# Designed miniproteins, single chains, continued (5), part 35

Each design is a single chain, and the fold is of that chain. pLDDT is the mean over its residues in the fold that is shown.

## One batch from the design tools (miniprotein)

Design m17188
Fold by ESMFold2-Fast:
Structure m17188 (fold): chain A 62 residues (1-62)
Amino acid sequence: MEDIVEKGLEMFKEMLKEISFEQARDIVADMVYTEAKEKGFSDEEIEELVRKLLRQMEEYVK
């Protein structure tokens, strides 16, 4: 996994201590999308990274 996704998942875990799953998910997904776009990832790569991140978030809370 890219460093950006790992960083996003760690941020999600920290945020989840203080805010709801839905709020943490949306904030972190937006941050990862923005950062990946800034780093020059393609739209296809960004879509795959965000999809992977969202799946890992769901798995983490189950």
Scores: mean pLDDT 80

Design m17189
Fold by ESMFold2-Fast:
Structure m17189 (fold): chain A 89 residues (1-89)
Amino acid sequence: SLLDKLEALPEFREAQRLLEEGEKAFEAGDYEKAAALYEKALSLIPEEGFRQVPEEVRHRVEELRERARENLAKAYEKLGKYEKAEEVR
């Protein structure tokens, strides 16, 4: 399927791995590490890189990006970086 092909892309798989590692860092209270991992995940799946794909694939990418942005905003809030948290939401 097209979703299987998306999930096989190295950059998409790495972004998912970084999000999972970031969530573990966040749960451990390492908010600086969590923020860095989420920032890296977002850099690997830029919106423009998936502009010319089927809607189902685009929706999946947008969901992953939204999850990363929300998690990054929460990490910034924990670090007292409230302006940065608002910018990524």
Scores: mean pLDDT 81

Design m17190
Fold by ESMFold2-Fast:
Formats: structure tokens, C-alpha cells, sequence
Structure m17190 (fold): chain A 75 residues (1-75)
């Protein structure tokens, strides 16, 4: 169901964000992306049939993944 898919994506995003912040706690861009991701995750959970919110969540997750890649390359 859409609710089950939303929960799975949100659970993945939460785990990824937590690990990223643990690895790079002082990165301001990463913290800002995680804060925005948390807001959008709450919106998706409240309205799991809203395709625009799903697209926004996926785009933010992609930006978070790109930032983590950049930070790992610099380490």
C-alpha cells in the first residue's frame, strides 16, 4: 500500500540521516538538509497519497546522499 511504501521510505531516510549526522555532526549543509528532510517526512506521513511530497522527499534524500558522498571524498 502507499502507507506501507511511505513508512519504508521514511524509515530508510531516518536511518540514513541519523548515520550521516553521526559521521559528520559539524557540517552545516548536512544539518540543514536533514532538518528539511524531517519536515517533508512528517508531511508525507500525514498525507501518504500526495505525489508532490513524495517527489520532494526523494529529491531531498538524493541531495543528502550527494552531500555525504562529497564529505566522504574529502576525508
Amino acid sequence: SMEEEAKSLIDFAKAYAALALERFPDDAELRALVAELEQVMAQVAADPYNEALWAKLKALLGRLEARVRELRARA
Scores: mean pLDDT 86

Design m17191
Fold by ESMFold2-Fast:
Structure m17191 (fold): chain A 90 residues (1-90)
Amino acid sequence: MIEEARKVVEEANKKAAVYAAKAEEAKKKGDEKAAKEYLIKALEIVKEGYRRAAELLAEAAAKGDEEAARLAELARRAAEEAERLIEELK
């Protein structure tokens, strides 16, 4: 369901923004370790949100929704990009 997938992404982005803000604050204070840990946490939240959205969109795509199929592919790529960034930071 496209609307449900949208809400999943929106909620993940809201949660990730909290950790991204903490990462920025830690970096400004010179705490490089805490900044990296918060940034990884934010990326993990975004990754899981896009993975869940892709699952919901894949169900709609299986029923012939062409737009849901396109959005599912974009969500999968977004999750893969987040995973790549996490590995680069570890």
Scores: mean pLDDT 85

Design m17192
Fold by ESMFold2-Fast:
Structure m17192 (fold): chain A 67 residues (1-67)
Amino acid sequence: MEEEEKREREEVVEKARELMEAGGIISAIEAGVELDKNYSEEEIEELKKYIEENREELLKKAKELRE
């Protein structure tokens, strides 16, 4: 929070990218699509946990990015 506005934007972009990537991977697995990378169940659970723990922050910042 005690950072420049530009730094906050960079964090939002990075977190939005991670959220989109994780969501895409999970959606592909649910659809039964084979991925270029073999993601383990542990890796998928870690991605889900990351999204769940940071959901409110990521959604709030992603909304700011879209505007």
Scores: mean pLDDT 55

Design m17193
Fold by ESMFold2-Fast:
Parts: structure tokens; C-alpha cells; sequence
Structure m17193 (fold): chain A 85 residues (1-85)
């Protein structure tokens, strides 16, 4: 199962340590559909990803399983994010 973070700051630090740094290429999974993007921001408030289609996702890390992050957007929609490299 997923391990859940106690805070967004803890989750953002864990994301950085896992390699989710500015310029990292990522797979973003929502509802079984995988799309690709690039990390554009990592801060104490979360991570931002620019998708290959030009959409920007502002995401809060809420948990992890291995090298996969569980993240949520402003509407509470869940995504799974992993490094593509």
C-alpha cells in the first residue's frame, strides 16, 4: 500500500529526494491513462508539472509507494507520478 505523508512540506521533500527535481521527465497516471510531462517547480507547497500538451498541474504530494508519488490537484483529483528517466 501507499505510505502517507504527515504534511505537504514532508511530501515535497520526499519528492525531491526521490529525484522529482526541476527538469525531471515524469509519467503522470490518472484513471489508468499515462501521460508525460516535466517538473517545473518543487517547493514546500508542492510540485508543478508541465504536461507535454502544455497543461500545468499544481500537485500536493500526499503519499508514496516505492518510487511512485501519490499526488492531488486543487480539485482533490488523485494522480500517480513516477520518473521517466
Amino acid sequence: GFTYFDSVEEGSRAAYDLGFRVGAKVNVEKNGVISTGTVTLVSEQGISIEMDNGEVLNLKPIGKKGNTLLVVDENGEEYKVSLKK
Scores: mean pLDDT 85

Design m17194
Fold by ESMFold2-Fast:
Structure m17194 (fold): chain A 97 residues (1-97)
Amino acid sequence: SSREKMEKKLEELVKEGELTPAMAEMLLERYEKHGSEKDFEEALEKAKELVKELKKLGLDPEELARIQRNTALRNNKPTEEELEKAKEAEKKLKEAE
C-alpha cells in the first residue's frame, strides 16, 4: 500500500529528528486528500527544511506544527500562548530571510 509506505517513511524521519510527530500527521493527511506521491515528496522536503530552520532559530517545530494542525481542525482554536508563539516564529523566519 502506498499509504503504508508513506507512513513508514514518516515514522523513520520522526525517529531521526528530521520531522515532528504533528508534521508527520499533517503530511499523511495531505497525501490522503491529494493522492499524489509527487506532491507528498515535495511537501516532505519543504517540511524537513522548515524543521532545520526552526531549530536554528531556537524554536520548537513540534509546538508550531501542533498550532497549525489544531487551527486547521474542526472546532479547534489556538490558545493565546500558541498564537503568540506562532507570531514570534513568523517574525524570526521573516528576519532570517
Scores: mean pLDDT 71

Design m17195
Fold by ESMFold2-Fast:
Structure m17195 (fold): chain A 84 residues (1-84)
Amino acid sequence: MSEEEVRAALAKLSPREQLALVLVVLLDRGVISEETAARQLAKYGLSLEEARAIAAKHPELYAGLLRLSLEEQNRLGAEAAARL
């Protein structure tokens, strides 16, 4: 997926699903710890297992997000959280 296609596909998901996907990507890149990811998800009633299940349903989008810069990944996560 191109960067534009990744943003368009992500925008079709709920803000909660968007946040789950971005936090799983940041965790898998080693940018945040498992404890940090779990804590952020818990604020919105999500477990890490639920977030991983959401990512598993969107494998192309997950792969596309992994290819974005760290700055873009953080921005998308902040935008999703701001809508919650």
Scores: mean pLDDT 83

Design m17196
Fold by ESMFold2-Fast:
Structure m17196 (fold): chain A 85 residues (1-85)
Amino acid sequence: SIQQKLEETRRLIDEAEEAVKAGDYDRALALVDQATDLILEVLREAQKQNDKQALNEAIVLELRVNYVRARALAPDRNAQRLVDF
């Protein structure tokens, strides 16, 4: 169901955020890729059902995914240039 996929997507994003905090960027990126696949499925199903609430929730989760991905990809490049940490 859409609700089960949304719940699983949130769990994957939470795990990815935890991986970023631990410095495990490869794991964070793998979890974010899994979350992206689920978000695409939710968006397709929500559009077919005209479920505006699920569509909005999926968009918010997509923004969270993009933020986690940016943090996982940015540490070496941005930290070295700005603070080197």
Scores: mean pLDDT 81

Design m17197
Fold by ESMFold2-Fast:
Structure m17197 (fold): chain A 93 residues (1-93)
Amino acid sequence: HMEEVKELLEKAKELVKKTESANEEEQKKLLEEAGKLLTEAAKLAETEEELKLVLKARAEILKKAAEIHGIEVDEEEIEKQLKEAIEEIEKMA
């Protein structure tokens, strides 16, 4: 499962990187596809480390999508929420 999760997350991140050179319409489609890959990775995640990878990738995608669509978000708050979620997963041990 870990290898499949990592592959999906890497593909999602590459799609996000492509938005930097894409036009507005293509950026929207790339972000939507990245979101679908994140959802699939989350469904495959069975371990604490896999869940952490998915959460981190989701935060990155969310920040980029907000930037592309002109939605004002507090990126520091998104990072803070990510850290808190990871800490909660760590506490399950």
Scores: mean pLDDT 75

Design m17198
Fold by ESMFold2-Fast:
Structure m17198 (fold): chain A 96 residues (1-96)
Amino acid sequence: HMLDVEKLKEELKEAIEKGDRERVAYILSQLAFYYLQKGDFEKARELLEAARRLVPDSPYVKSLQRFALALTGDESLIVPDLPEREISKEELEKFL
C-alpha cells in the first residue's frame, strides 16, 4: 500500500473547507503515520496533537499514538493532556 501525500493533502483541504472535524483528524493521523515511517517524529507529533485537539476521544488517534510509542519507544509522541482550546483553520492549513 502506497500512501500518496499529495492526495492526502488534497483531501485534507476539502475536509477543512467543509468543517468536517472527524475527517480532518483522520487525514492528519494518516499524514502522521507517513512521517513516522520517514523518521520525522517532530512533524508526526504536531499532526497527532492537531488531530487530538479536533477529536480528543477518537479511538483511532489514540491507537496511532500507542502504535507510535510501541514502534519508536519515544514517549514524547504521546501528547500529554492538552488544555481545551479550538484549533483554528489557519493552524490546520499549515499542514497543506
Scores: mean pLDDT 72

Design m17199
Fold by ESMFold2-Fast:
Structure m17199 (fold): chain A 87 residues (1-87)
Amino acid sequence: LSEEEKTLLTALAAEAQHLLDELKAGKISADEAIERLRELGERVIPQLSPELAARVRELLDRLIEAIRNNDFAAAREVIRELTALAL
């Protein structure tokens, strides 16, 4: 990974975790969290290599599905996988 890709992935994972924390605290709705995650993906994905972009898209889609299902354990695992990509 380039240093720029590491920075983008680290920031994406941190923002996804922050959204999950706000959702758990009842500060935002699931629909709001999903909208903000889609916006993050649209900003970050075009800046990544095609292989990395495909993986990040898959992980964000899984995170959105976990949020729709109120599956916070699955959401947390996806955020861990995003963090691992930054290594």
Scores: mean pLDDT 86

Design m17200
Fold by ESMFold2-Fast:
Parts: structure tokens; C-alpha cells; sequence
Structure m17200 (fold): chain A 57 residues (1-57)
């Protein structure tokens, strides 16, 4: 019922892709304990290659 940290990260990635607010997505994911490597992988799986490249730096 409650969203997992991964679900919150997925929502933040989607919002960042739409609003181009990548720093906010990164901050929310850090609060959830999700690594940049995992975020990059998730972004690639969702088709946000530009966002994935941002997280890989």
C-alpha cells in the first residue's frame, strides 16, 4: 500500500524528465537511499537516456 523507496524514485525520475528538475529527483532518491547507479539504470529502463547520463556522472 505505501510506496516503496524505489516507487518514489520512479515517480521522481518521471517528474524530473517532464519538468527538467534533475536535482530534485537526485535529492529525493538520496533521501530514500538509492544510489546514482540504480537511478541511471531505472532511467534507462524507462527510456530517459539523457536523465540516465546525468545520474552516471
Amino acid sequence: MAPSPEAKALQAIQDAAINKDYDTALAESKKAGISNEELAKIAKEMGYDDLAAYFEK
Scores: mean pLDDT 72

Design m17201
Fold by ESMFold2-Fast:
Structure m17201 (fold): chain A 68 residues (1-68)
Amino acid sequence: MMVSVGEALASLGITQEQVARFSVGQIMRTAGVSRALASAVKNGDHLTILVPERTAVAIARGIAALLA
């Protein structure tokens, strides 16, 4: 199933301002995603981008780990 990355982040209480503080490289490394997708997540484009559910979960968990 394709889901919004923004919805996955919101379910964990993660804001766009928090995500924007991380580097593209940090998002790539922790979430295991491409540079293009990591850049889109950092810039807030993830609110409109649909990805496979497993990818959205990986991004959300990666960002949550960076906030811990």
Scores: mean pLDDT 74

Design m17202
Fold by ESMFold2-Fast:
Structure m17202 (fold): chain A 83 residues (1-83)
Amino acid sequence: ELKKQLAEALRKLSQAILDGDVKGVEEYGKKAVELLRKMGDEEQAKEIEKLTKRAIEAIEKGDEEERTLIAGGFSGLSNSLES
């Protein structure tokens, strides 16, 4: 089911952001975008692309507040999809 795959990708994306794993953020962000496009949700796919770019910038700049906020957003979205 695409929703379960998206929830898992978003959970892993959140975890990669919290871990400061730029490569993981790129990988799981791309996976979430691909899944959203397969579901026909181009608007949400673009928003995820924007937020993953911001998360990478936050990691690289050491912006812990922005990093935690974005990670929490992806975790919340993942939990919402599984409910």
Scores: mean pLDDT 85

Design m17203
Fold by ESMFold2-Fast:
Formats: sequence, structure tokens, C-alpha cells
Structure m17203 (fold): chain A 96 residues (1-96)
Amino acid sequence: MDELLQEINALRQELIQLHKDGKISQETYDLLDSAIGSLSAAATLLSSKNPNLEAARYNLEVARELAERARPDAPELSERILELAERLERKLEELE
């Protein structure tokens, strides 16, 4: 889990840099920031002593939806968010 949280944080830093460099629109930044926030929420929920699997799954679905909406403007970052969501989904399945 710590490695996943580190990768999520690295994505957030890359998003901030892309926005500062004018490589993505404010709309795309807002979508990706929300998606990364949902990934962080899912990771935190799955790391709890009593994990809320339903809430974690909901956050993963939100992250995927937002990443897909951002894909036309930021395909590489969107794909990385979807990959992390898949890795978190596999962890969630192991806990079921």
C-alpha cells in the first residue's frame, strides 16, 4: 500500500507541474485532481483496520470516470490513474 500511496502522490506532483507549465487546461486539471483525490481516498479506506470496501469501490469508479473524461487532453496521466485504480481494485478483491 505504501508504494501505491507514493505513486499517487507522484502523480499529483506531475499534475501540478503540467498545469504550471500550461500543458493542460484548468478543466482537465480539476478532473485529474479529483480523480487523484478519489484514488487517495480509496487507498486510505483499504488501509484501514476495518476497511470499507463499498466506499473504496465507489471512489475507484469515480476516479476511473474522471480519468476517462480527462483522457483527450491528458492521455498519459489518465492512463496512469486508470492503472493505479486497477491495482487498488486487485487489492480490494484480495480483501473480499
Scores: mean pLDDT 85

Design m17204
Fold by ESMFold2-Fast:
Parts: C-alpha cells; sequence; structure tokens
Structure m17204 (fold): chain A 113 residues (1-113)
C-alpha cells in the first residue's frame, strides 16, 4: 500500500538554528518521525507548531534518551505549540494520525541557547 506523503515547504539551516516546515498527508494509524541531530552537544530551544488542516494527530517530542519531553493531540482546525529546552544532540518528533485521513502543517524550530 501507499505510505505517508510529505512536502517540504521551508528548510533553513544556520550555525545556531534549524527551521523545517512540512505538510503531511497521513492515513489512519500512519506515523512519521522527524529526527533533528545537532552538530554539537548543547542547550537547544525546540518549538514544534502543528496545525491540523483535516483529521487529527498525536504529536510526541522525545530527547536523545527517548524521554517524552512534550506531547499533545491536535484536532481538525486546531493549532498546537509545543516548547521545550533540551540538553541533547538529537530530538525526535513523532506524528501519528488518529483519524482516517489527516492533513497537517508541521513547523519545527531548534535554536541553540
Amino acid sequence: GAGPAGEVLEFEVTDDKIRLRVRLTLAGGETVEIVLEFKEKGTYKVTVTVTALEGSLKVVVKDEEGKVIAETVVEAGETAVLKATVESRKVTVTLTATAERTVADVEIEVERE
């Protein structure tokens, strides 16, 4: 069967900042993982903004050790903003569709403190 679909709308990388915006189309139960790895170990501010255009999805943000640092559910027409500060080299954002069809805009910004 066909897997999830994604479109990169914006991608910016500088020495102190990563910004990624994607549009995702997911069938019910499909999961997408976005993994951001940093050049150096340090303190990073992470902002995840998710807008559900259709359907609904669960958003989970984990640190390098797999600890959940932020979690929410976003329903159709809703925008959720998750903010965390991490001392890590890696952050994983997991997006799982909880409706039969989900369309979402996801923006992830990571900035070194």
Scores: mean pLDDT 83

Design m17205
Fold by ESMFold2-Fast:
Structure m17205 (fold): chain A 65 residues (1-65)
Amino acid sequence: KVEELEERMKEAIRRLRDTPPEARGPVQQELVRITRELMELDNLTPGQLGERVRKLVAEVEAERA
């Protein structure tokens, strides 16, 4: 389900922001996995995937701003 993957990506983005640089490796790997799953599930082109990721990042940033 696309909505579930988008929420998982937003959670991973929040975790990445709150994680010290030394411990970001596993969170970055999780983001890569979610990105691949989202691309496959929604049949996104690389350009569309990039736009979707930017939108989700902006949504997470808006929560803080």
Scores: mean pLDDT 77

Design m17206
Fold by ESMFold2-Fast:
Structure m17206 (fold): chain A 58 residues (1-58)
Amino acid sequence: SLNTELNKEVQKIVDEGASVAEIEEKIRDYEEKKKTSSNQKELENYIISLEMIRRRKG
């Protein structure tokens, strides 16, 4: 499911130690995807998760 894929992507970002800049690029990518997607709520929740991870990094 999309939720499973998005959760795996979040875990990968954490595990690989992605930089703040890389996380910000991912957020922008998902914001663009959200504009054309029927899964807007799931994508919004994913973006919120990435924002939280970014804030924890500094």
Scores: mean pLDDT 77

Design m17207
Fold by ESMFold2-Fast:
Structure m17207 (fold): chain A 72 residues (1-72)
Amino acid sequence: SAEEARRIAEETIATAQALIKQGLPGAAASQIHDGLDEIGRAISPLPLDEALEVWEELGPRFEAVHDQALKA
């Protein structure tokens, strides 16, 4: 569901940011990858338009934290 995808996103981003702060960017990247996979599974039952809306909302947030991990 969209609500489940948003919960996974919040948890994943918070965990990734904490790992980056600890000097573990590789672990942060793994968490981001796993979180994106879980979100994909959570939205797969949704109609395409709803799935796209979720990615439009969450995509930029994941891009930002991933870029932060790459710069760390």
Scores: mean pLDDT 83

Design m17208
Fold by ESMFold2-Fast:
Structure m17208 (fold): chain A 109 residues (1-109)
Amino acid sequence: EEELLREAVYHRVRAELYRERAKDPSLPGDIQFELLLRALVHEAEAWELIRKMSKNDEEFEELVKKVDEWLKADTPEAEEIRRRAQADVDADISYFQEKLKKEEELRKK
């Protein structure tokens, strides 16, 4: 199903974006760590979706390659998936920054 392939691409893009943002030295270490955990979760979800679509290891490797090619594709569909993934990653980072700020304010006596 093409929908499962698009979903796998979305999770793979989102994982890559979390890994890139986790390298930002301006982010607190706690947020960098949370982003790395989210990258692993989304990468695992992408692999699970690819495994469900494949009947054997050869088909799995071929689908992994196809997903990786979609990450670099200049198609409107691939651009929309990347845009959606970027928006979701940015929203998560904003949420973690606000949460950490509130926790720091509560710990200041």
Scores: mean pLDDT 83

Design m17209
Fold by ESMFold2-Fast:
Structure m17209 (fold): chain A 86 residues (1-86)
Amino acid sequence: SLVEQLANKLTELILEYHNNPSISRRELFLRISQEIQKAIDAGMTWTQITQAIYQASLEALKKGIPKDLVDRFSGAALMIANYYLS
């Protein structure tokens, strides 16, 4: 599903950021913005995007990403999605 594809992409982004010190917070934010914009352009609704962000957050936590980073990531993704859909 589109939800699962977005969730997987977001999970990959946060994992790469956590494991690669050469990736800046700015680069992470830009990549999140690009993936959210693509999802909205593909016709995903707010409900579907929030489900994908939630799924990505759970998967990141299961893979050992610190809760503080996951919380900041999900907050940023939700703000980006709200901006594009408003």
Scores: mean pLDDT 87

Design m17210
Fold by ESMFold2-Fast:
Structure m17210 (fold): chain A 84 residues (1-84)
Amino acid sequence: MEELKEKVDRLMAEIRELVGEAERLQPTPEERARIYAHVGRAADAVNKAREALESGDFEKAKQYLDEAEQHIAEARALIERVRA
């Protein structure tokens, strides 16, 4: 339980960090769209995980957190590729 709640907070912090990096990076419209699509999906997944935790569905919460991690990783990879 506590581990999943901690992971929600951590992933939300990572999402905020990625948004800040993307804003400073000033990507092209196409790059921005791809980065923000993954950021948005990650945020949605974290919110769904929080809802699942509130309803006691820990398996669903874990699945949504795994989904959020995937989208965070994709957004970070895109940011690093633009920076390179």
Scores: mean pLDDT 84

Design m17211
Fold by ESMFold2-Fast:
Structure m17211 (fold): chain A 65 residues (1-65)
Amino acid sequence: AEELLELGRELEEEGHLDAGRAAIAAGKSLQNGDGVAALAGGRELEELGFLEEGRLAIKQGRKAL
């Protein structure tokens, strides 16, 4: 959760607003125990071209399932 929130803030600072928001949303979903929403956020990150961040969100989402 915390790692995805930090990555999302980093992406926003780099100007990748859509990817940053997706990563922050995935991190917040994990904090709420919603692994399904976190996994969906990871897939959105992959679709935006952020494969490393997307894979991290998917991995953390699977652990929350």
Scores: mean pLDDT 80

Design m17212
Fold by ESMFold2-Fast:
Structure m17212 (fold): chain A 62 residues (1-62)
Amino acid sequence: MEGLRLGTALARASPDGKLTRAQAAEVAAAFGVAASALMAFDRDGDGTLSRGELGAAVAALS
């Protein structure tokens, strides 16, 4: 059992912190969207989502 809730809270509070694939999947599940759809908003293609990209993706997908 892992504290991925802490990871998602950290990403929201930390503008230079990014969500990893696993943390993005937890956030996607919490918001009822597909993790792969969130990752499609990774503008840089680095495999992570910044706070702003995550917010835009959730808004577009929900």
Scores: mean pLDDT 63

Design m17213
Fold by ESMFold2-Fast:
Structure m17213 (fold): chain A 72 residues (1-72)
Amino acid sequence: MAKELFDELLKNSTPEEKANIRALMAVAREKGIDPYELVLAYYGLKTGNQELIDAASPEAIALAKELLENSK
């Protein structure tokens, strides 16, 4: 379940990563996207973790790709 993967990710995150996760969740809420799915898509794409990507909706994946591209 997306929330279970999210809880594991959050538990293993640094304080800086937790701050970034909160920011991603705020963006997801503003865009009407599931905040857990956006976080999983973002970190799944960033780390190449297919399990996290597969837990996210196509809309969450698209937004995560856009956010990652704009961070360069």
Scores: mean pLDDT 81

Design m17214
Fold by ESMFold2-Fast:
Structure m17214 (fold): chain A 94 residues (1-94)
Amino acid sequence: MLEQEIPEEVRKEFEEKVKRALELLREATRAAEAGDIERAEELVREGARLLEEALRILEEAGVSRYSTLAIEAETDVALAMMKAAVAIIAARKK
């Protein structure tokens, strides 16, 4: 029931990359809604890249991808990516 403490430096870097990924994915949704499909797709790719980098940092520090921190981040990013994907599909039909 007690999660092991993640090193503070690792946690901060992970949280900053996840925050940036979510910001890029929200910008991707706005870009798609504005009809800028190329920009939206580029922002989605960059957001996905930042999540993978964040997860790699946890793995290198010996933190499980099944930790609450990792699962919450993956869930938040997956939801943001789905929203961006729906907006891109809608924009392509215009």
Scores: mean pLDDT 83

Design m17215
Fold by ESMFold2-Fast:
Structure m17215 (fold): chain A 92 residues (1-92)
Amino acid sequence: MEEEIIEEAVKRMEERFGLSPELRELVRELFRLMVEELKALGKSDEQIRKEMEQFIDELEKKVEEGEDLEELIRKAIERVRGNLELKRQAEA
């Protein structure tokens, strides 16, 4: 089920931005991490899909404002990884 949500989000990104193969893999990694974070917060699959849609809309707005898509994705990956690590430490 997580894989379906991730692939749907990747497809939406491809439709909006036109991704290179390298950027597509970064986007897939980001959405995989985001699904893990949101599930850890008790979000349903429907809520996760809505959060992904909102995130993609925010990315589009920032890119239109002149920010680099790859840099935005890399920063988001670092943020989510940090959040997941902190949660893992708190549960230990």
Scores: mean pLDDT 81

Design m17216
Fold by ESMFold2-Fast:
Parts: sequence; C-alpha cells; structure tokens
Structure m17216 (fold): chain A 80 residues (1-80)
Amino acid sequence: MDIEVLEITLPDGTKLIALVDKNDPNIIRFFDEEGNLIEPSEEIKESIKNYILNGETLPGIEIKELSEEEKKEVIKKLFL
C-alpha cells in the first residue's frame, strides 16, 4: 500500500492527520492531533480529495506532506 500522510491545519487552527491510499483516494483515514480516529465533514473530505487529485492548495487550509521517516513515526503512533 502506497500511503501519503498529510498534516492539515483548518482555518480555526484545528490540526488533523490524513492517511491516504495513493492508489485509491477514496480510502482516507482522519485522526485528530491526539491520534484518535475521527470522521470529518464531507466538505473536508472532498477538499482533501481535490488536493490529492489536482495538487491545489485549499483556501484557508494549510497542508503539509510528511517525509517517509515522519510517515513511519506517525503510523506507529496511530497504530500503537
């Protein structure tokens, strides 16, 4: 599985982590900054899918792609 890890900062300052399957952008898992699995609004999910497909920056939303080493650390923390 080729997974991309995105750190997302929403306009209100809320931070989310998104795990994305690069082979199927419909498979996205979202976590809060404490590592709890969450289900965000459909609007947020669509915005992240649009970023993955088109590479566009979202208005008011900051997205940071994590390095391979940072991905491993995040996945281990979320998976225990």
Scores: mean pLDDT 73

Design m17217
Fold by ESMFold2-Fast:
Structure m17217 (fold): chain A 91 residues (1-91)
Amino acid sequence: SLEKEREEAIKRGEEVLPTFEPEQQKVLEEIAEIAGKEEAYIVAYGLYKLKVEEGASEEELLELLKKVVLALKSKEWKPEEVQKLAEEWKA
């Protein structure tokens, strides 16, 4: 079940990543360099859901992306924990 949810999130993230603003895409690219492309796609899909389901602003999405990069760079979060982050954004 979790593997299927992860695969779907990666696929959906790849599809929606090009729809983000250039500044957001740049930060997602930085996440891909730190955590890998799959984790960047999972983050992209999580943000896409916040945008379409909860009406999150472009500014809020960019601030969340910056927090992800900071947490990954500080080693506060391991790359494999990025999926947990997407769940926490809705809590």
Scores: mean pLDDT 76

Design m17218
Fold by ESMFold2-Fast:
Structure m17218 (fold): chain A 86 residues (1-86)
Amino acid sequence: MSLEELIKKAIEVLDKAIEAVKAKDKRELILLTGELSLLGLAHPDPEVSDKLIETATKVEKLVQAGDYEGAIKTLEEAKEFLKEKL
């Protein structure tokens, strides 16, 4: 997988995670945040890696706190950050 393909896949996972938060599908969200963390660990750019891992962790904490709007905002901010790296 190229670096651009990795970023594109991360954006696709972020879109799915936003839909999972809107649906309040905690099981799907756990799987998607896990995939974001793995994509972060696979990316050699520390800014991209850190952003994906921090986003996954922050979204999990916000959902546990019942802050679904904050979780969506966090995912959307990560998506915009990744688009700038394309």
Scores: mean pLDDT 84

Design m17219
Fold by ESMFold2-Fast:
Structure m17219 (fold): chain A 99 residues (1-99)
Amino acid sequence: SEKDKLLEKIRKLIKQMLDILKNSPNISPRQQAIYGAQLAAILSEIDLAVKLNDVEALEQALRYLKSIVDDVKKKLSPEQKKQLDEILEEIERIVEELK
């Protein structure tokens, strides 16, 4: 379905976020594991919200994602911050299409 294609795009974008974190010298392996678990939980919440047609839950998942991105950005280079912001903007656009 069209929604399944949009969810697949979000999964790939979250994977790109994880790859940026993996390549950051200022994020310890433990912190990478914590952020990875948080991002995986958000992806599951997005999948569930879409399946249930729960727009409020979808918006809550997106707000939580933004909070995590804001926190992790403090440990990233200017270039990595820009890459994370661009990925987040793309996820926000896809979330609007899923409503």
Scores: mean pLDDT 87

Design m17220
Fold by ESMFold2-Fast:
Structure m17220 (fold): chain A 80 residues (1-80)
Amino acid sequence: SPREEAEKKINEIIEKMNKELMELIKKGDFDGARKLIEETEKELKKIIEEYSGGDEVYKKAMLEIVEGMMELHRLTIDLS
């Protein structure tokens, strides 16, 4: 289903981001970390829009979750 395909792609992208983000933070590259978060958020939002299958309730819920998660990551870096 479009939902299952979206969730699979989202999970793969989040896993990749978490690995790259950890290495950037370890290196002290906070500007690179912020850019990765911004680029990942854009990619995740695009996937949600493409694969939501017209389910506006699901789409809005997923967008809100992604935005909240990315905002938390930005705040964590800004406090570093």
Scores: mean pLDDT 82

Design m17221
Fold by ESMFold2-Fast:
Parts: C-alpha cells; sequence; structure tokens
Structure m17221 (fold): chain A 106 residues (1-106)
C-alpha cells in the first residue's frame, strides 16, 4: 500500500512539475512558487520510501499529497492560462483522493 501510494504521488508530482515548466513562460514567479511546493512534496515521498515505519511513511505521504494539492490550487487560482487551470484541477482532485486514502490507512 505505501509503495503504491508513493508511486502515484511521484507521478502526480511529475505532472505538477510539467505544469510549472509551462508556467515559466507565462508567470515565472508563480512557476517558482509551484516548484517549491513540488520539491518539498518530492522530499516527503523520498523520506516515506526510506522509512521502516508504515505509520510514519503514511503521514509523510499525506503531507506530500497536501503539498501537491496546494501547488495545483495555486495554478487554479492564479494561472493566466485556462488550459493549465483545467490540468491543475485534475492534479488537485487526484492529490485529494491519495491524501484521503493515506488518512484511511492511518
Amino acid sequence: MVEELAEKLRELAKRARELAEKLKELDPELAEKVLELVKKAEEYIREAEESEDEKEALELLLKAAQLIGRAAQLIIDESPDEELKEEATEVYLEAGKIGQKALELL
């Protein structure tokens, strides 16, 4: 379960990172803020994968999901591009689902 959630969050972080790269040409300051949140989420995913304690790993994955969701929310709220907002909405919803699953396992 932990490994499955970590893999899904890594894929979601990659999607958020790709959205931030597209934002660099439109709003470099917003792109920087999104990348900082994604970077912190990636650090929590790594810590979760290194943890020998399942509960600690799940708590770290929950934090990662929350940060990815926050990154997506910034794009939804502040992006000048409607297509990027639509893609970010999908990332936001998936992050919420993964976070809920981590909470159910705690």
Scores: mean pLDDT 87

Design m17222
Fold by ESMFold2-Fast:
Structure m17222 (fold): chain A 60 residues (1-60)
Amino acid sequence: MEPTQQQVADLVAAEILRAAGEDPVLSPATRAWLAENFGVDTSTLAGQEAAFAARKAAGI
């Protein structure tokens, strides 16, 4: 499914925080979208790492 503008903004913000060495906090809506589209559990740190890789692969 196409991401909403809010989900895109959340993913960009999370990637910026991750690039700065901070722990990203993803909104529940963004986590749900990533789980549905990429099959990753973003409630864990390992799942968040997989989500950022999936986001970059999707070009979002």
Scores: mean pLDDT 65

